# Designs tried in a protein design run: designed miniproteins, single chains, continued (5). Part 70

Each design is a single chain, and the fold is of that chain. pLDDT is the mean over its residues in the fold that is shown.

## One batch from the design tools (miniprotein)

Design m18414
Fold by ESMFold2-Fast:
Structure m18414 (fold): chain A 99 residues (1-99)
Amino acid sequence: SEYLSPRGQLEIRAALVEIQAAVTLLAAKRSGDEELYKIAEEFRDVVGEKLREALAIPDPAEAQRRIDEIEKLVRRFGQAVDAGNVEEAKKILEELKKL
């Protein structure tokens, strides 16, 4: 990783966060809960938008902090999906939209 630019490292991290969100969408689909699946689809789309916004930040340290915040929300969302907690999933989606 010492051979990757700071920007390249952020792009790889953002890609991994997008993969985590996609895995969570598959978990929501497999749950059979249609409402949870629809929330997870919207969450996946917003994660992509927010990661693109974060990667557009010129300061790499600020971009990294924003990606860290998004990753924490993705992990919390995955936990809500695994628990079948629709209300918590909705709250986390609204938190993500406010970033």
Scores: mean pLDDT 89

Design m18415
Fold by ESMFold2-Fast:
Structure m18415 (fold): chain A 68 residues (1-68)
Amino acid sequence: TIVPREKLDEAAREVSKVTGLPPEAVRQLLLQVDPSGTVEASRAARHISSVTGADEKAVERALEEAAK
């Protein structure tokens, strides 16, 4: 699943609920995955999980929901 740039801020808010990090911190992590702001959900979830210790599948589900 691709999270388009237009949904990046929504995705950051949804992932914020899973990680406990502020949305702005999550947004920065998403931009580390792809500076364009268009991110592949499984790749982004793996990166965020590795940095934050959050459950990878929970992060991926939050990204997929935001992409709808």
Scores: mean pLDDT 83

Design m18416
Fold by ESMFold2-Fast:
Structure m18416 (fold): chain A 63 residues (1-63)
Amino acid sequence: GKIEEGLKKVKDRAQGMLDRVARETGAKATLKIEKLDDTTVRVTLEADGRVIDDIVDLLEASK
């Protein structure tokens, strides 16, 4: 459905940016997306606190 396609695009883009931060800084960051119901999803970001500001800035800059 539209939600599944949109979620895949968001996940792929966000994961690519997080993978870049992890590669360049050595910090660990994981993104988890869970479908809770037909209209609701949960997004969980777990990251090394030493680079959290850099990760936040990266996510804010991405369209």
Scores: mean pLDDT 68

Design m18417
Fold by ESMFold2-Fast:
Structure m18417 (fold): chain A 109 residues (1-109)
Amino acid sequence: GPELEEALRLAALALESAIELLEEAREAAEEGNLEKAKLLLEIAEGLLLITRGVIRLTSSEEAARRAEEALERALAGIREALRGIEEGNALEGLERAIAAAREALEAAR
């Protein structure tokens, strides 16, 4: 119904923006700028958390659940990438985070 379509639309828009931030974070990490990569990952995490909050406030529980599942998949990837930066394996974590966010975007469409 319309609530599900709107929740998925909001999730898709946030995921598209998060993917752009993750691609910039990968470029920063490739250049050795791990501080910039971390900041971009934290911005992407914040965007997805805010979007999840908006969906929870504006959608039915059933409509919100599918959109939230997509956002949680991307969030899990971002959190793994943040750990990868701390562990000295930033690029592998970022590549997995980008893949997870793209899969989440397809699930939200």
Scores: mean pLDDT 86

Design m18418
Fold by ESMFold2-Fast:
Structure m18418 (fold): chain A 81 residues (1-81)
Amino acid sequence: ELEELRERLLEAIERALEAAKDEEHKKALQTAKEYVEENPEDLEALLRAGAVVATVAREIGDEELYREALEIMRELAELRA
C-alpha cells in the first residue's frame, strides 16, 4: 500500500533528522521530506527520498535505520514492477 510506505518513509526521514549531526545531512533529509510531501504519489520521488535516508543512515552508522530505508525502497520498487 503506497500510503503506508509513504508514512513509513516520512517516519524514517524524521528518525534520520533526529540522529543527524552534520548540516549537509540535515539539509539533504529536509529536502527529501519536502520532495515526498510535494510528490506523495510519485514512486520515483519516494524512491529518491528513501535513497537519501539510506545514505545518511549508513554514513552515521545507524544499521537499523539503514535496513528500514532499504526495505521501504524494495517495497516501493515492487509497486513499479
Scores: mean pLDDT 85

Design m18419
Fold by ESMFold2-Fast:
Structure m18419 (fold): chain A 85 residues (1-85)
Amino acid sequence: DLIKKIKDMLESVGVPQDIIDETIKNIEEAIKNSKSKSEMINNIGGVLTETLKKFVEHEGDTVETGEKVRKFSGYFGRLLRELSD
């Protein structure tokens, strides 16, 4: 389940629950509004990019935030590759 994979990824990175809940809602809307697989992947990528911005704003500019951003980016890249295959 795509939604579960995204939720598990965000929880693993330490994203706050309110940001996770908003992200899942936006992913569900992106899936509903997408007319093709490529459009869905692009829309999901946009939602996750916005989530990353909100997460960085929430955590602040620290070394720990940088490590979490790298972990997030790794999961994000893997998810988009899996969706593209």
Scores: mean pLDDT 81

Design m18420
Fold by ESMFold2-Fast:
Structure m18420 (fold): chain A 78 residues (1-78)
Amino acid sequence: MSEEDFEAEVLLALGLIYMAISKISKDLNEQIEALRKAKELFERAVELSTDPDLVAEARRNIEEAEKMIKELEEQLKK
């Protein structure tokens, strides 16, 4: 495993943690912030990784996070 491959795996894992944080938060702003952070981490994992399985997983999670962000932003009204 190269340093870049290790960093990509760590970024994917951290992104998944932020996806989980978004599900347990009760505040819409906190949920959106966690999902945005997850998306950024998954995008970085895609940039660093040459592993097609990791890239595919990261891309699926990016799409899920982006969909959830849009749905939550539509709900976010004052």
Scores: mean pLDDT 84

Design m18421
Fold by ESMFold2-Fast:
Structure m18421 (fold): chain A 112 residues (1-112)
Amino acid sequence: SLKVKGVELLREGVGAYRNGDYEKAAKLFEEAIELFSKSKSPESLVLLAEAKNNLGNLYYEGMKDKEKAIEYYEEAIKAAQEAIEKSTDESIIRQAQLILKLSQENLEKVKK
């Protein structure tokens, strides 16, 4: 499953980020984004939003690239909003709302 592979890459990316391996984390998040982007399902849009939010954190905190961080947080917000609009599943909507709120809060912190 492309979804299972994407989730594994996302998890490995988070591990690399926590270890300070920012180049490896970026590549893993970008690969996860490519896999999640192959589907427009609400589940894939939630995972896409999560991966983009993580990439925003990487650019902001790890790479000190404020402009790229803003871009990825805005893209995460868009993906989360699309997931909410397209889903009738309460669990998916709740997950998307959580990522939306987190990405909005992160965007506010960067613009500070």
Scores: mean pLDDT 90

Design m18422
Fold by ESMFold2-Fast:
Structure m18422 (fold): chain A 71 residues (1-71)
Amino acid sequence: GSTPLQEGLALYDAGRYAEAVEAFERALAEHPDDDRLRALAHGYMAEAYRALGREEEAARHQALSVELGAR
């Protein structure tokens, strides 16, 4: 079956940005200590929020993605 991360990516590709964010949140909840997965999820959430016009949320998730990806 698809993982929440894979589901989020499919929803993002389909332009279903709000649903993609919810799937990425589930991926984060299931993987609290996987910095690589968390960096990817926050990165895609930032792009999804940007597509939704939510610039402050996009900026927060981009910062988290950069911090986690540098570990």
Scores: mean pLDDT 87

Design m18423
Fold by ESMFold2-Fast:
Structure m18423 (fold): chain A 96 residues (1-96)
Amino acid sequence: MVEEIVEEAREAAESGDEEKVEEVIEKIEELAEKLGLLKEVEEYAEKIYNAPTNEEAVKLAKEFHEWAQKKSEELGDPALASLMGMLLNYKLEKLK
């Protein structure tokens, strides 16, 4: 269940264990791939990272949040938006 991944993410963050954080991110990535959302999350990460201005990056981040909320509603799982946001942040860190 999506709620189980959210709880695991909270526990990993509280533990400060980088390996546990990566394990949770892998589970989120697998879920996103299963739901057909992974590619769109990666595309948003690339667009935000390559934005020429901070204003454009903020606009893209807002568009991502609106997209993630819509997908959560369509799929009937409100926790999905939160998990997609976590995956986006992780992908942005990898693009450094």
Scores: mean pLDDT 79

Design m18424
Fold by ESMFold2-Fast:
Order: sequence, then structure tokens, then C-alpha cells
Structure m18424 (fold): chain A 67 residues (1-67)
Amino acid sequence: SRLDALRARTIAALRAALKSPFLTPEERATLEKYLAIAESPDATMEDLIEAETFVGILEIKEAVSRL
């Protein structure tokens, strides 16, 4: 249940991040790779935390670029 909740949240965050028109091709490819992993029933909690961390880094970079 907790893993399923984290998976759902992570997938939503990755899909939201992929809608950004400011992603580099490398960032987009990495997000798509994480989304494929997160959508797998074999995704571990560590996989989901890694994906969420990457999304967080992109959000911070985007925020800083606007300063």
C-alpha cells in the first residue's frame, strides 16, 4: 500500500516534469527511463526515491534559472 502510493505519486511527478518545454534531450531521456522503471510492477522503493530525487533536482535547477 505505501509502495503503491509512492509509485502513483512518483509516476505523476515524472509525467508532470515531462510536460516541461525547457528539458534538454538528455533530461527528457532520463525522465522517460525513470517513468518506465516506475511503471514496472518490479519497481523498488529505492528506484522510486531515485526518480523523485531527479525530479526535485530539475525543479530546483528550473527555479534557479529564473533568478
Scores: mean pLDDT 85

Design m18425
Fold by ESMFold2-Fast:
Structure m18425 (fold): chain A 83 residues (1-83)
Amino acid sequence: MSAIDLLNKVLGEENGRKLLELLSERGSRGPGLLTVSQAGAAIEEVLGEEKGKEIEKMLIEKFGKNGYVSANQVAKVIEEYFS
């Protein structure tokens, strides 16, 4: 499943598209990687501060506080959070 398909399934079409756009825009120069902190901030903007901080904690546990994540990896963690 692509990142957009997974995010649309979990968050709905509007929030899924909005989050993918933010993750794509805020990615580092190169193959679309973000820092965990950049991903957490994008999630807070779409889902709110409480859910954003909880999901960022999961990203830190999986990838490290100074880690890099793809939009697809973020989408999978969000699916796990809502499961």
Scores: mean pLDDT 79

Design m18426
Fold by ESMFold2-Fast:
Structure m18426 (fold): chain A 59 residues (1-59)
Amino acid sequence: GDAEFTGRGGLEAARYGLETGDGGAAATGLHSAKEALRQGETPVAREALEVAERALAAA
């Protein structure tokens, strides 16, 4: 898939994890963010990584 599309999905999962305390959603967001970054460095992929790391730290 497109790095932008994968990054956006990761960001949505990471945000859900941060908002709900769901470590599983945060982990999914982290995985998608890393895959998006491997496909291409985009601002959304980087933001997804940062939000996912924050969500995991808060869980």
Scores: mean pLDDT 79

Design m18427
Fold by ESMFold2-Fast:
Structure m18427 (fold): chain A 60 residues (1-60)
Amino acid sequence: PVERLRERIEKLENQIKKVKEQMEKASAAGDEKTVEFLKKQIDNLKSQIERLEERIAELE
């Protein structure tokens, strides 16, 4: 069901926003190690969203 996939994407997008806020704070503090760690988490979440969007496109 497309609706469930869209809801999951929205939750993942909200999670990315929170992680980005943490990354901005770490960046401002000069904590490059934490920034790189959080970037990887964002990349993983984005990959998950892309997979879900591809599934939606196939199902329509």
Scores: mean pLDDT 84

Design m18428
Fold by ESMFold2-Fast:
Structure m18428 (fold): chain A 108 residues (1-108)
Amino acid sequence: RVVVVDPDAERAERVAEILRKALEPLGVEVEVITDPRDAVGFLRVGDKHVHVVYLDTPEIREAVERGVEFAKTLGVEVTVYALPPDITDEEIEELAREIAREIEELLK
């Protein structure tokens, strides 16, 4: 399962759409979180491995790091992917495709 954390809902959905399209053959669910306060709670019952793509601001990074520590207490593996806060629309598309490739390799 992949979670995209970005307070810009349009940018978050753009990243999520690229990931959904690339990972559709693998049946991977992609979820969007736009409230940074919800970023610490990205885990769901039954998770074994979660991939978190997040906008790398101090607030979101801290929330994601707290969520990762909590996941460790539950035996859930988390892989994180940071999106630079000054990233352009073109760079986002390229980075989202790179992240999709990395996730696909981990699921082989």
Scores: mean pLDDT 77

Design m18429
Fold by ESMFold2-Fast:
Structure m18429 (fold): chain A 87 residues (1-87)
Amino acid sequence: MTKEVAEKEAELAIRELEALIPTLKERILSSENPYAALAAAEILVVAGRYLLDEAKKAGVDEALLKRLEEAIRRLEEAVREAAAELE
């Protein structure tokens, strides 16, 4: 991945995650299939971690990397909280 592509993808991912995270737990729990919705959210965590690793390798700015890492951390917390409610 080029640095320019990695920067654009990181910025987009941060924006999308910041929009999704506040309602994610409720969206999972109110889904017709909460377990499928949870699995989809867990896939987003894996994809986010992959993007973070690729962005680090591409030499993306540390400030942008920290913002992406924080967004992924918040996503992981929302997924964990949703999973706990389904147990």
Scores: mean pLDDT 86

Design m18430
Fold by ESMFold2-Fast:
Structure m18430 (fold): chain A 92 residues (1-92)
Amino acid sequence: MKSGEALKKAIDLLKKMTPEEKERFARLVAEAYQELHPEVPLRPITPEEAFGLLYELAKNPEGQEAVDRVLEGLKDFPEAAEAARYIREAVK
C-alpha cells in the first residue's frame, strides 16, 4: 500500500471511532510512548496527538515492540486497531 493511501485510511478510521475507542487509542499510545521516553510525563492526550506519536513509534526500530503492544490492546476495538495497522503500514 502507498504511504499516503495508508495515512488517509488511518485518518478516516480515526474520524469513525467512538468516544470509547478514541480514549482507549489515545491512552494506549500515551502509555507506550512514555515507556520508551520515561522522561516525558504521562498525561491525557488527544486522539490526534496519539496518531502522531504512534507514527513516530512506528518509524523507529525500537518503537516496534511498543506498536505491537498498542495493537494487542486495541484488538477488541476494530476501527482503532485498523487505524493503528494503517499507521504502521504508512512508515514502510
Scores: mean pLDDT 79

Design m18431
Fold by ESMFold2-Fast:
Structure m18431 (fold): chain A 65 residues (1-65)
Amino acid sequence: SGAEATARAREAIARAEEALAAGDLEKAQHYLDVAGGYATRALSLGDEAGAREAAARAKELSQRL
């Protein structure tokens, strides 16, 4: 479902935040890419609000790379 895809995107965002805190930029980039994929999936499955929120958070984190 779209909600499940959004949950997976949020999980990946949390992993990216942990990687950034540890200074692991490569791992952070990997998880942001994963989050982007799930956000796109959430949008295609009709969770437009969840996809938009996940994409916005991923963009914030990408600016710290």
Scores: mean pLDDT 86

Design m18432
Fold by ESMFold2-Fast:
Structure m18432 (fold): chain A 77 residues (1-77)
Amino acid sequence: MKAVVAVLEGNKATVYIPKKEYEKHKDELKPGNEVTVEARAVLPEQRPATIKGKVLSVEYKEDDIVAKVTLEVLEIR
């Protein structure tokens, strides 16, 4: 699944997934699930990367244009 940006903080990544992409994958984006996210830019380095992680939390409201998902990072490529 595709994210616009990810922010790395220690062993956690906060990934920002566009509404349409989130709605396609909302059943996969549950706490405890492992997901693979293709981030267009990973901050602070601003490089694209693929992040494999375990979902810790999801913040999404109906009026949001982006879902904020926190992952425990397992692998970055």
Scores: mean pLDDT 82

Design m18433
Fold by ESMFold2-Fast:
Structure m18433 (fold): chain A 93 residues (1-93)
Amino acid sequence: MKVSKEELEIEIKVAMLRMLRAVALSTSSEKISQELVDRMIKLAKEIAESGDEKATEEAIEALEEVLERAKEKGSDEEVLKKLEEAIEELREK
């Protein structure tokens, strides 16, 4: 019962992260917002805390793609630093 509920919660978080990644990558001219990045990092950390290795790797990949897009768009250094630090933290887990 508890395991099934936790699994569903992780799948929902992964789906939310996929949606936020799609939003970040779909903007043709706008800088990636700090709010969007903060939400993605929070979801990725919560996914990693679950211990699901596959979901964690997908979360890391989503953050890496958003980081590359943020660099291309000339996003604020604070946004880039947050993404880089989150990716490093998740990979060290």
Scores: mean pLDDT 77

Design m18434
Fold by ESMFold2-Fast:
Structure m18434 (fold): chain A 78 residues (1-78)
Amino acid sequence: MSEKIKKLEEEAKETIKKMRESAKIPDKKKALETLKEQSQKFEKLLEELKKAGMSDETILKLSREAVEAVKEAVKALE
């Protein structure tokens, strides 16, 4: 149980990192598509973490980090 939650949390953090890194893709269209795909993957991981019993505090923290990653990536692409 704890190992599954830890793995999902690490996957969520990696997805946030990939959202930030999407802005470094030279093709703007591909960068936006990658950002969208990683954002959708993150939302699914958050739902799985909630079902697995992760604390609301951790869920909120991950959500805030993802929102900031999207803002940073979008700003860098424009």
Scores: mean pLDDT 81

Design m18435
Fold by ESMFold2-Fast:
Structure m18435 (fold): chain A 99 residues (1-99)
Amino acid sequence: MEEIIKRLEELKEELIEEVKRLSKETDVLKQIALALRIIGILLDIEGLVRQAPNNPRVQQLLQDLIAELREILKTITNPFAKLVIENAIARLEELLKSM
């Protein structure tokens, strides 16, 4: 359990970092590369969450991640970055509802 929590905390930080990079990126090909990386991190998060769906610490980590992404979303002017982050939030919210 602690191993899953620790890895989820690491993936949360990685996701936030990549989202912040995407929000500042002006090159279209680099934006696409960052979006693909974000998708990969989301898939890893989903896989770990499915191993501990009834854990309140996991639920809290997802709630905190969604809240941080929503705050970042408020600062984004790039339409592509907005779309990627909105879809990431929606996917995480669906995952939280399935727990």
Scores: mean pLDDT 86

Design m18436
Fold by ESMFold2-Fast:
Structure m18436 (fold): chain A 56 residues (1-56)
Amino acid sequence: MEAEKILEEIVKKQRENFKKTDLTPEMKKAYDKFLESFEKRAREGLELIRENEKKQ
């Protein structure tokens, strides 16, 4: 639970920093995809931890 809040806060801050940077449209698209991939992987990791806790 706490780890998910930390992850959301990190992603939010990264998106805010990216909005303040004058990036080309291609760079903005690549950066957004990177953040989405990072968030997905981190959430998958948290779900694996939860599944392990449920199993044992």
Scores: mean pLDDT 72

Design m18437
Fold by ESMFold2-Fast:
Structure m18437 (fold): chain A 85 residues (1-85)
Amino acid sequence: MQLPEDVPTDLRLLALLLAASPSGRVSLQEARDFLIELNPSTRDIPDSSIQQSFDGLISAGLLERGEDGLLSLSEKGQALLAENS
């Protein structure tokens, strides 16, 4: 699978949200709200596009989805962020 150019940017934003979360896990709504706060134009982005970005991150092994639907960083995702920090 080819990852879009903006997928690493989404990962960085999600990592910041996860670092601020005591549980280290976030819902899709929390991630979306964080993206909107940083870029209000995100409100006009279709849910399918946001979901596709997160599905890309999960398919790449950079994010994990729990049985409760919450998202967390994988070990691979943490390593990628450390290399790009």
Scores: mean pLDDT 67

Design m18438
Fold by ESMFold2-Fast:
Structure m18438 (fold): chain A 71 residues (1-71)
Amino acid sequence: MVVTLDLPYTDENGNLKTARVELDITGLSPEEAAERILKQVESIPGVHPSEEGKETILRQARAAVRHLRRR
């Protein structure tokens, strides 16, 4: 199951930004999917989330993945 997520985060300069990520979450737990999503965000050129921004991404990604997997 491929999901597309728009994830708000604070960058290293304190600016609010949004990163769009696409990930195949098949076979992943919400926690594993959130970690993969964070790594994908960090791999986007020019995207530098703050430590608070990384925590926000992980929290929102876990919530979104849990919601998307529920029927």
Scores: mean pLDDT 77

Design m18439
Fold by ESMFold2-Fast:
Structure m18439 (fold): chain A 80 residues (1-80)
Amino acid sequence: EKEKELENTKEIAEEFIESLKKAKEQGVPKEELKEWLEEEIKRMEEYIEEAAKKFKDPEFEAELQEIRKEFEKKGKEILE
């Protein structure tokens, strides 16, 4: 179900952002946090590419890409 995939993707992104905030508060080096963010963005891009192949739905792919863009924006804001 596409709606459930979108909801799950948003939830995972939000959980990662909270983990990133906590790690920053605990004094994890900025370089390490940046690497974590970059790795998660890459994993999200791979998932979107595979979902696009599986569902062949450009609108669904576009919605997943918007979730990824918002995630990247929030992650960068935390690391500023």
Scores: mean pLDDT 83

Design m18440
Fold by ESMFold2-Fast:
Structure m18440 (fold): chain A 85 residues (1-85)
Amino acid sequence: TALASFQLQEYTLKMQQAVEQGDYDTASQYANKVRELAPQSTPSVNMWSSGILGRSLKRMKRDGAPQSSLDAIQQARNAAIDAFL
């Protein structure tokens, strides 16, 4: 839906901002919201989000983020990729 796609965009950007601040708990919370909205969002928005999630994941790995947070971002990225059709 249009609302789900809009919310997924907002949560993706908030997730990215939290990663940039080193706030991995907040990033994980927003990643979980992205994962939940992915099936209801457009393929183009999911493709865009998956790119940001992938870059955030690489940054988190480089910066030594906790495994639980890495898992949350990876699960959100997988959900976004699965929503491409």
Scores: mean pLDDT 90

Design m18441
Fold by ESMFold2-Fast:
Structure m18441 (fold): chain A 84 residues (1-84)
Amino acid sequence: DEAIRALELVRRLLEAGETDLDRILEALKREGISDAVRPLVELLLEVHKRDPEKGLELLDLGIERLREGVSLTEITAEIAQVLQ
């Protein structure tokens, strides 16, 4: 699953101290991951900026939800609600 691979790569990059959206998106593109994940990645980085522990927790939850078959669109909407 492309979205799961995307979130796992984002998690590794955040743990390595990379928080720049454009650099993260370039790394995703290099791994053959499409721009379809961009809205979710942007939201997760915004949460991580406000609360790094919560950002990583939601990233791990997002990976779990994708493995359960929840759509990328639905997960993106769920995380957007956390920021409001």
Scores: mean pLDDT 82

Design m18442
Fold by ESMFold2-Fast:
Structure m18442 (fold): chain A 89 residues (1-89)
Amino acid sequence: ELEEADKKYDELRAELRAYTDEIVAELEKAGKPEAAKEARLLGEEGEGIMDIEYGVMKVAKESAEEIIEKLEKILEETKKELEALLKEA
């Protein structure tokens, strides 16, 4: 159960990093370096929230399903903010 949560945490964190890198690259190509910096910070914040929540939930011995669900929510919310930033740029 925890092994499944560990694997999913790694996958979701990597997915967020990859998505952030993509948005940053698009903003840089668009000549929006300040928006690109904001996107990087937003992605790093999302990763930090994932790290903290995962640690807390693991200590609290929450189920793998609950851990995965919360991490997926953080990923979804952070992607939404990144998409909004890209649209505003």
Scores: mean pLDDT 83

Design m18443
Fold by ESMFold2-Fast:
Structure m18443 (fold): chain A 100 residues (1-100)
Amino acid sequence: SEKEEKLELLELLEENQDLIFNSGDQEYQLGVLLTVIGLLRDPDPEVRLRAAELLAKWLRKYGSTLSEEVKERLREALRPFLDDPDPAVARAVAEALREL
């Protein structure tokens, strides 16, 4: 199932989060974050919720290490998802934006 593959990807990214964010490569980190933000467009609300919750967790833990340029790009990418029809997804996106 495509849904199961996406949820497995999110789990693998969370398991490898310290390798991603301790790399020192801001362009690579932005690429990973934008990939997860892309999952906020998924038709399945469970995929969107898991992606939004992972983003909130990551930005809370690692957001202070990101440059202001990267943070602004993330704010622009996340803002459209504040209006997600699932209130839990919208709340998790709002939590992610508060960490930026």
Scores: mean pLDDT 90

Design m18444
Fold by ESMFold2-Fast:
Structure m18444 (fold): chain A 95 residues (1-95)
Amino acid sequence: MSLDELVDKLLSLLSPELAEDFLYFRDILLKHLSEEEVRVVVELLTLLRQLGYSDGDIRYTMHLLLLQTQSSPEEREKLIEVLREVNKELQKIIS
């Protein structure tokens, strides 16, 4: 799924207030991460929302990820790899 398609899917699942916060969060991530890495992050948030995690859980997850984007390149790369594995496991639950 492309970043734009995944963003549209996530936005359809969020309240208007959370959607605005997410778009701001996405714009900050794009300053520090590639589009492919941002896609992994957006996929995580989409999967968490589909599994019934609350607006508070999504906000908290965005906050933690934003803090991690200020880490070293090595820590960011490790985070993205962990998120790819988490997304695979979450996708199995939804399927």
Scores: mean pLDDT 84

Design m18445
Fold by ESMFold2-Fast:
Structure m18445 (fold): chain A 107 residues (1-107)
Amino acid sequence: SSLAITYNNLGIVYDNQGKYLEAIESYKKALEIDPENVEYKSNLATALNNLGLHYFNQGNYIEAGKYFKQAEEIRIKALPNNHPDRKTNISNQIDAGVQELKAIILG
């Protein structure tokens, strides 16, 4: 669908501008039209991972972990296990999980 492609392209523009929430919304709208599109799922996972990194860099490890987990769940369903982006997302989740545990234990 031309509309789905337009939403995907808007998501790419927003993601490149660091507007991760707007990117996520745009990719979700593309997926409402074409739910099985691997590119739209991959782009959504990337935007979620970027939002997670944004929160991680702000010291908000709990929110970071939520977004890294959402990104990984999409990548597990959409991408093969050996895909480089999937490995990067898993590494970021491990780091966020460690920091989340530190926040819980240390207060």
Scores: mean pLDDT 79

Design m18446
Fold by ESMFold2-Fast:
Structure m18446 (fold): chain A 77 residues (1-77)
Amino acid sequence: MEKISKEEFLDYLEKKAKDFEGIDPYTGKKMIGKGVELEDEDGNKFFASVESAAEWIMKEDAVDPKSGKKIDPEKLK
């Protein structure tokens, strides 16, 4: 988690990803492809693209943009 490369993490998330159709909350743009469900510390859930999920989880201050709560990486496992 702390020292893995973005490429290795993207590969990991792609294996857990499912089809995603919607707005990427990280970019605010509509996208269709592979996405993962992210959950904050209060149990609020949202879908993000694999790329956006990797950015969020690797970032120290990764938060759910709607709740302001920290993203829980355990929910991806």
Scores: mean pLDDT 66

Design m18447
Fold by ESMFold2-Fast:
Structure m18447 (fold): chain A 85 residues (1-85)
Amino acid sequence: KKIEEEIRKVYLELAKAYQNKDFETIAENYRKLAELYRKMGKEKLAEIYEDFAEKVKNVTSQEELDAVFEEYRKKLDELIKEEEK
């Protein structure tokens, strides 16, 4: 119950960080998502978010962010399809 509320708050902070092009805050919030999903037993999803956060931490331009985000989106789509059994 409270974990779902924390996840929603993180997504709202991510939306603001994307609007402000705050790459450091984007990376930190994806790290928080990984921790929250791990607490929910979503280990594969947590690993995807952790990998994404580490890659975003080294991003210095919008082009680099877009490339990392596209790889992340593909991995997330694959996981969603696996869980939709």
Scores: mean pLDDT 77

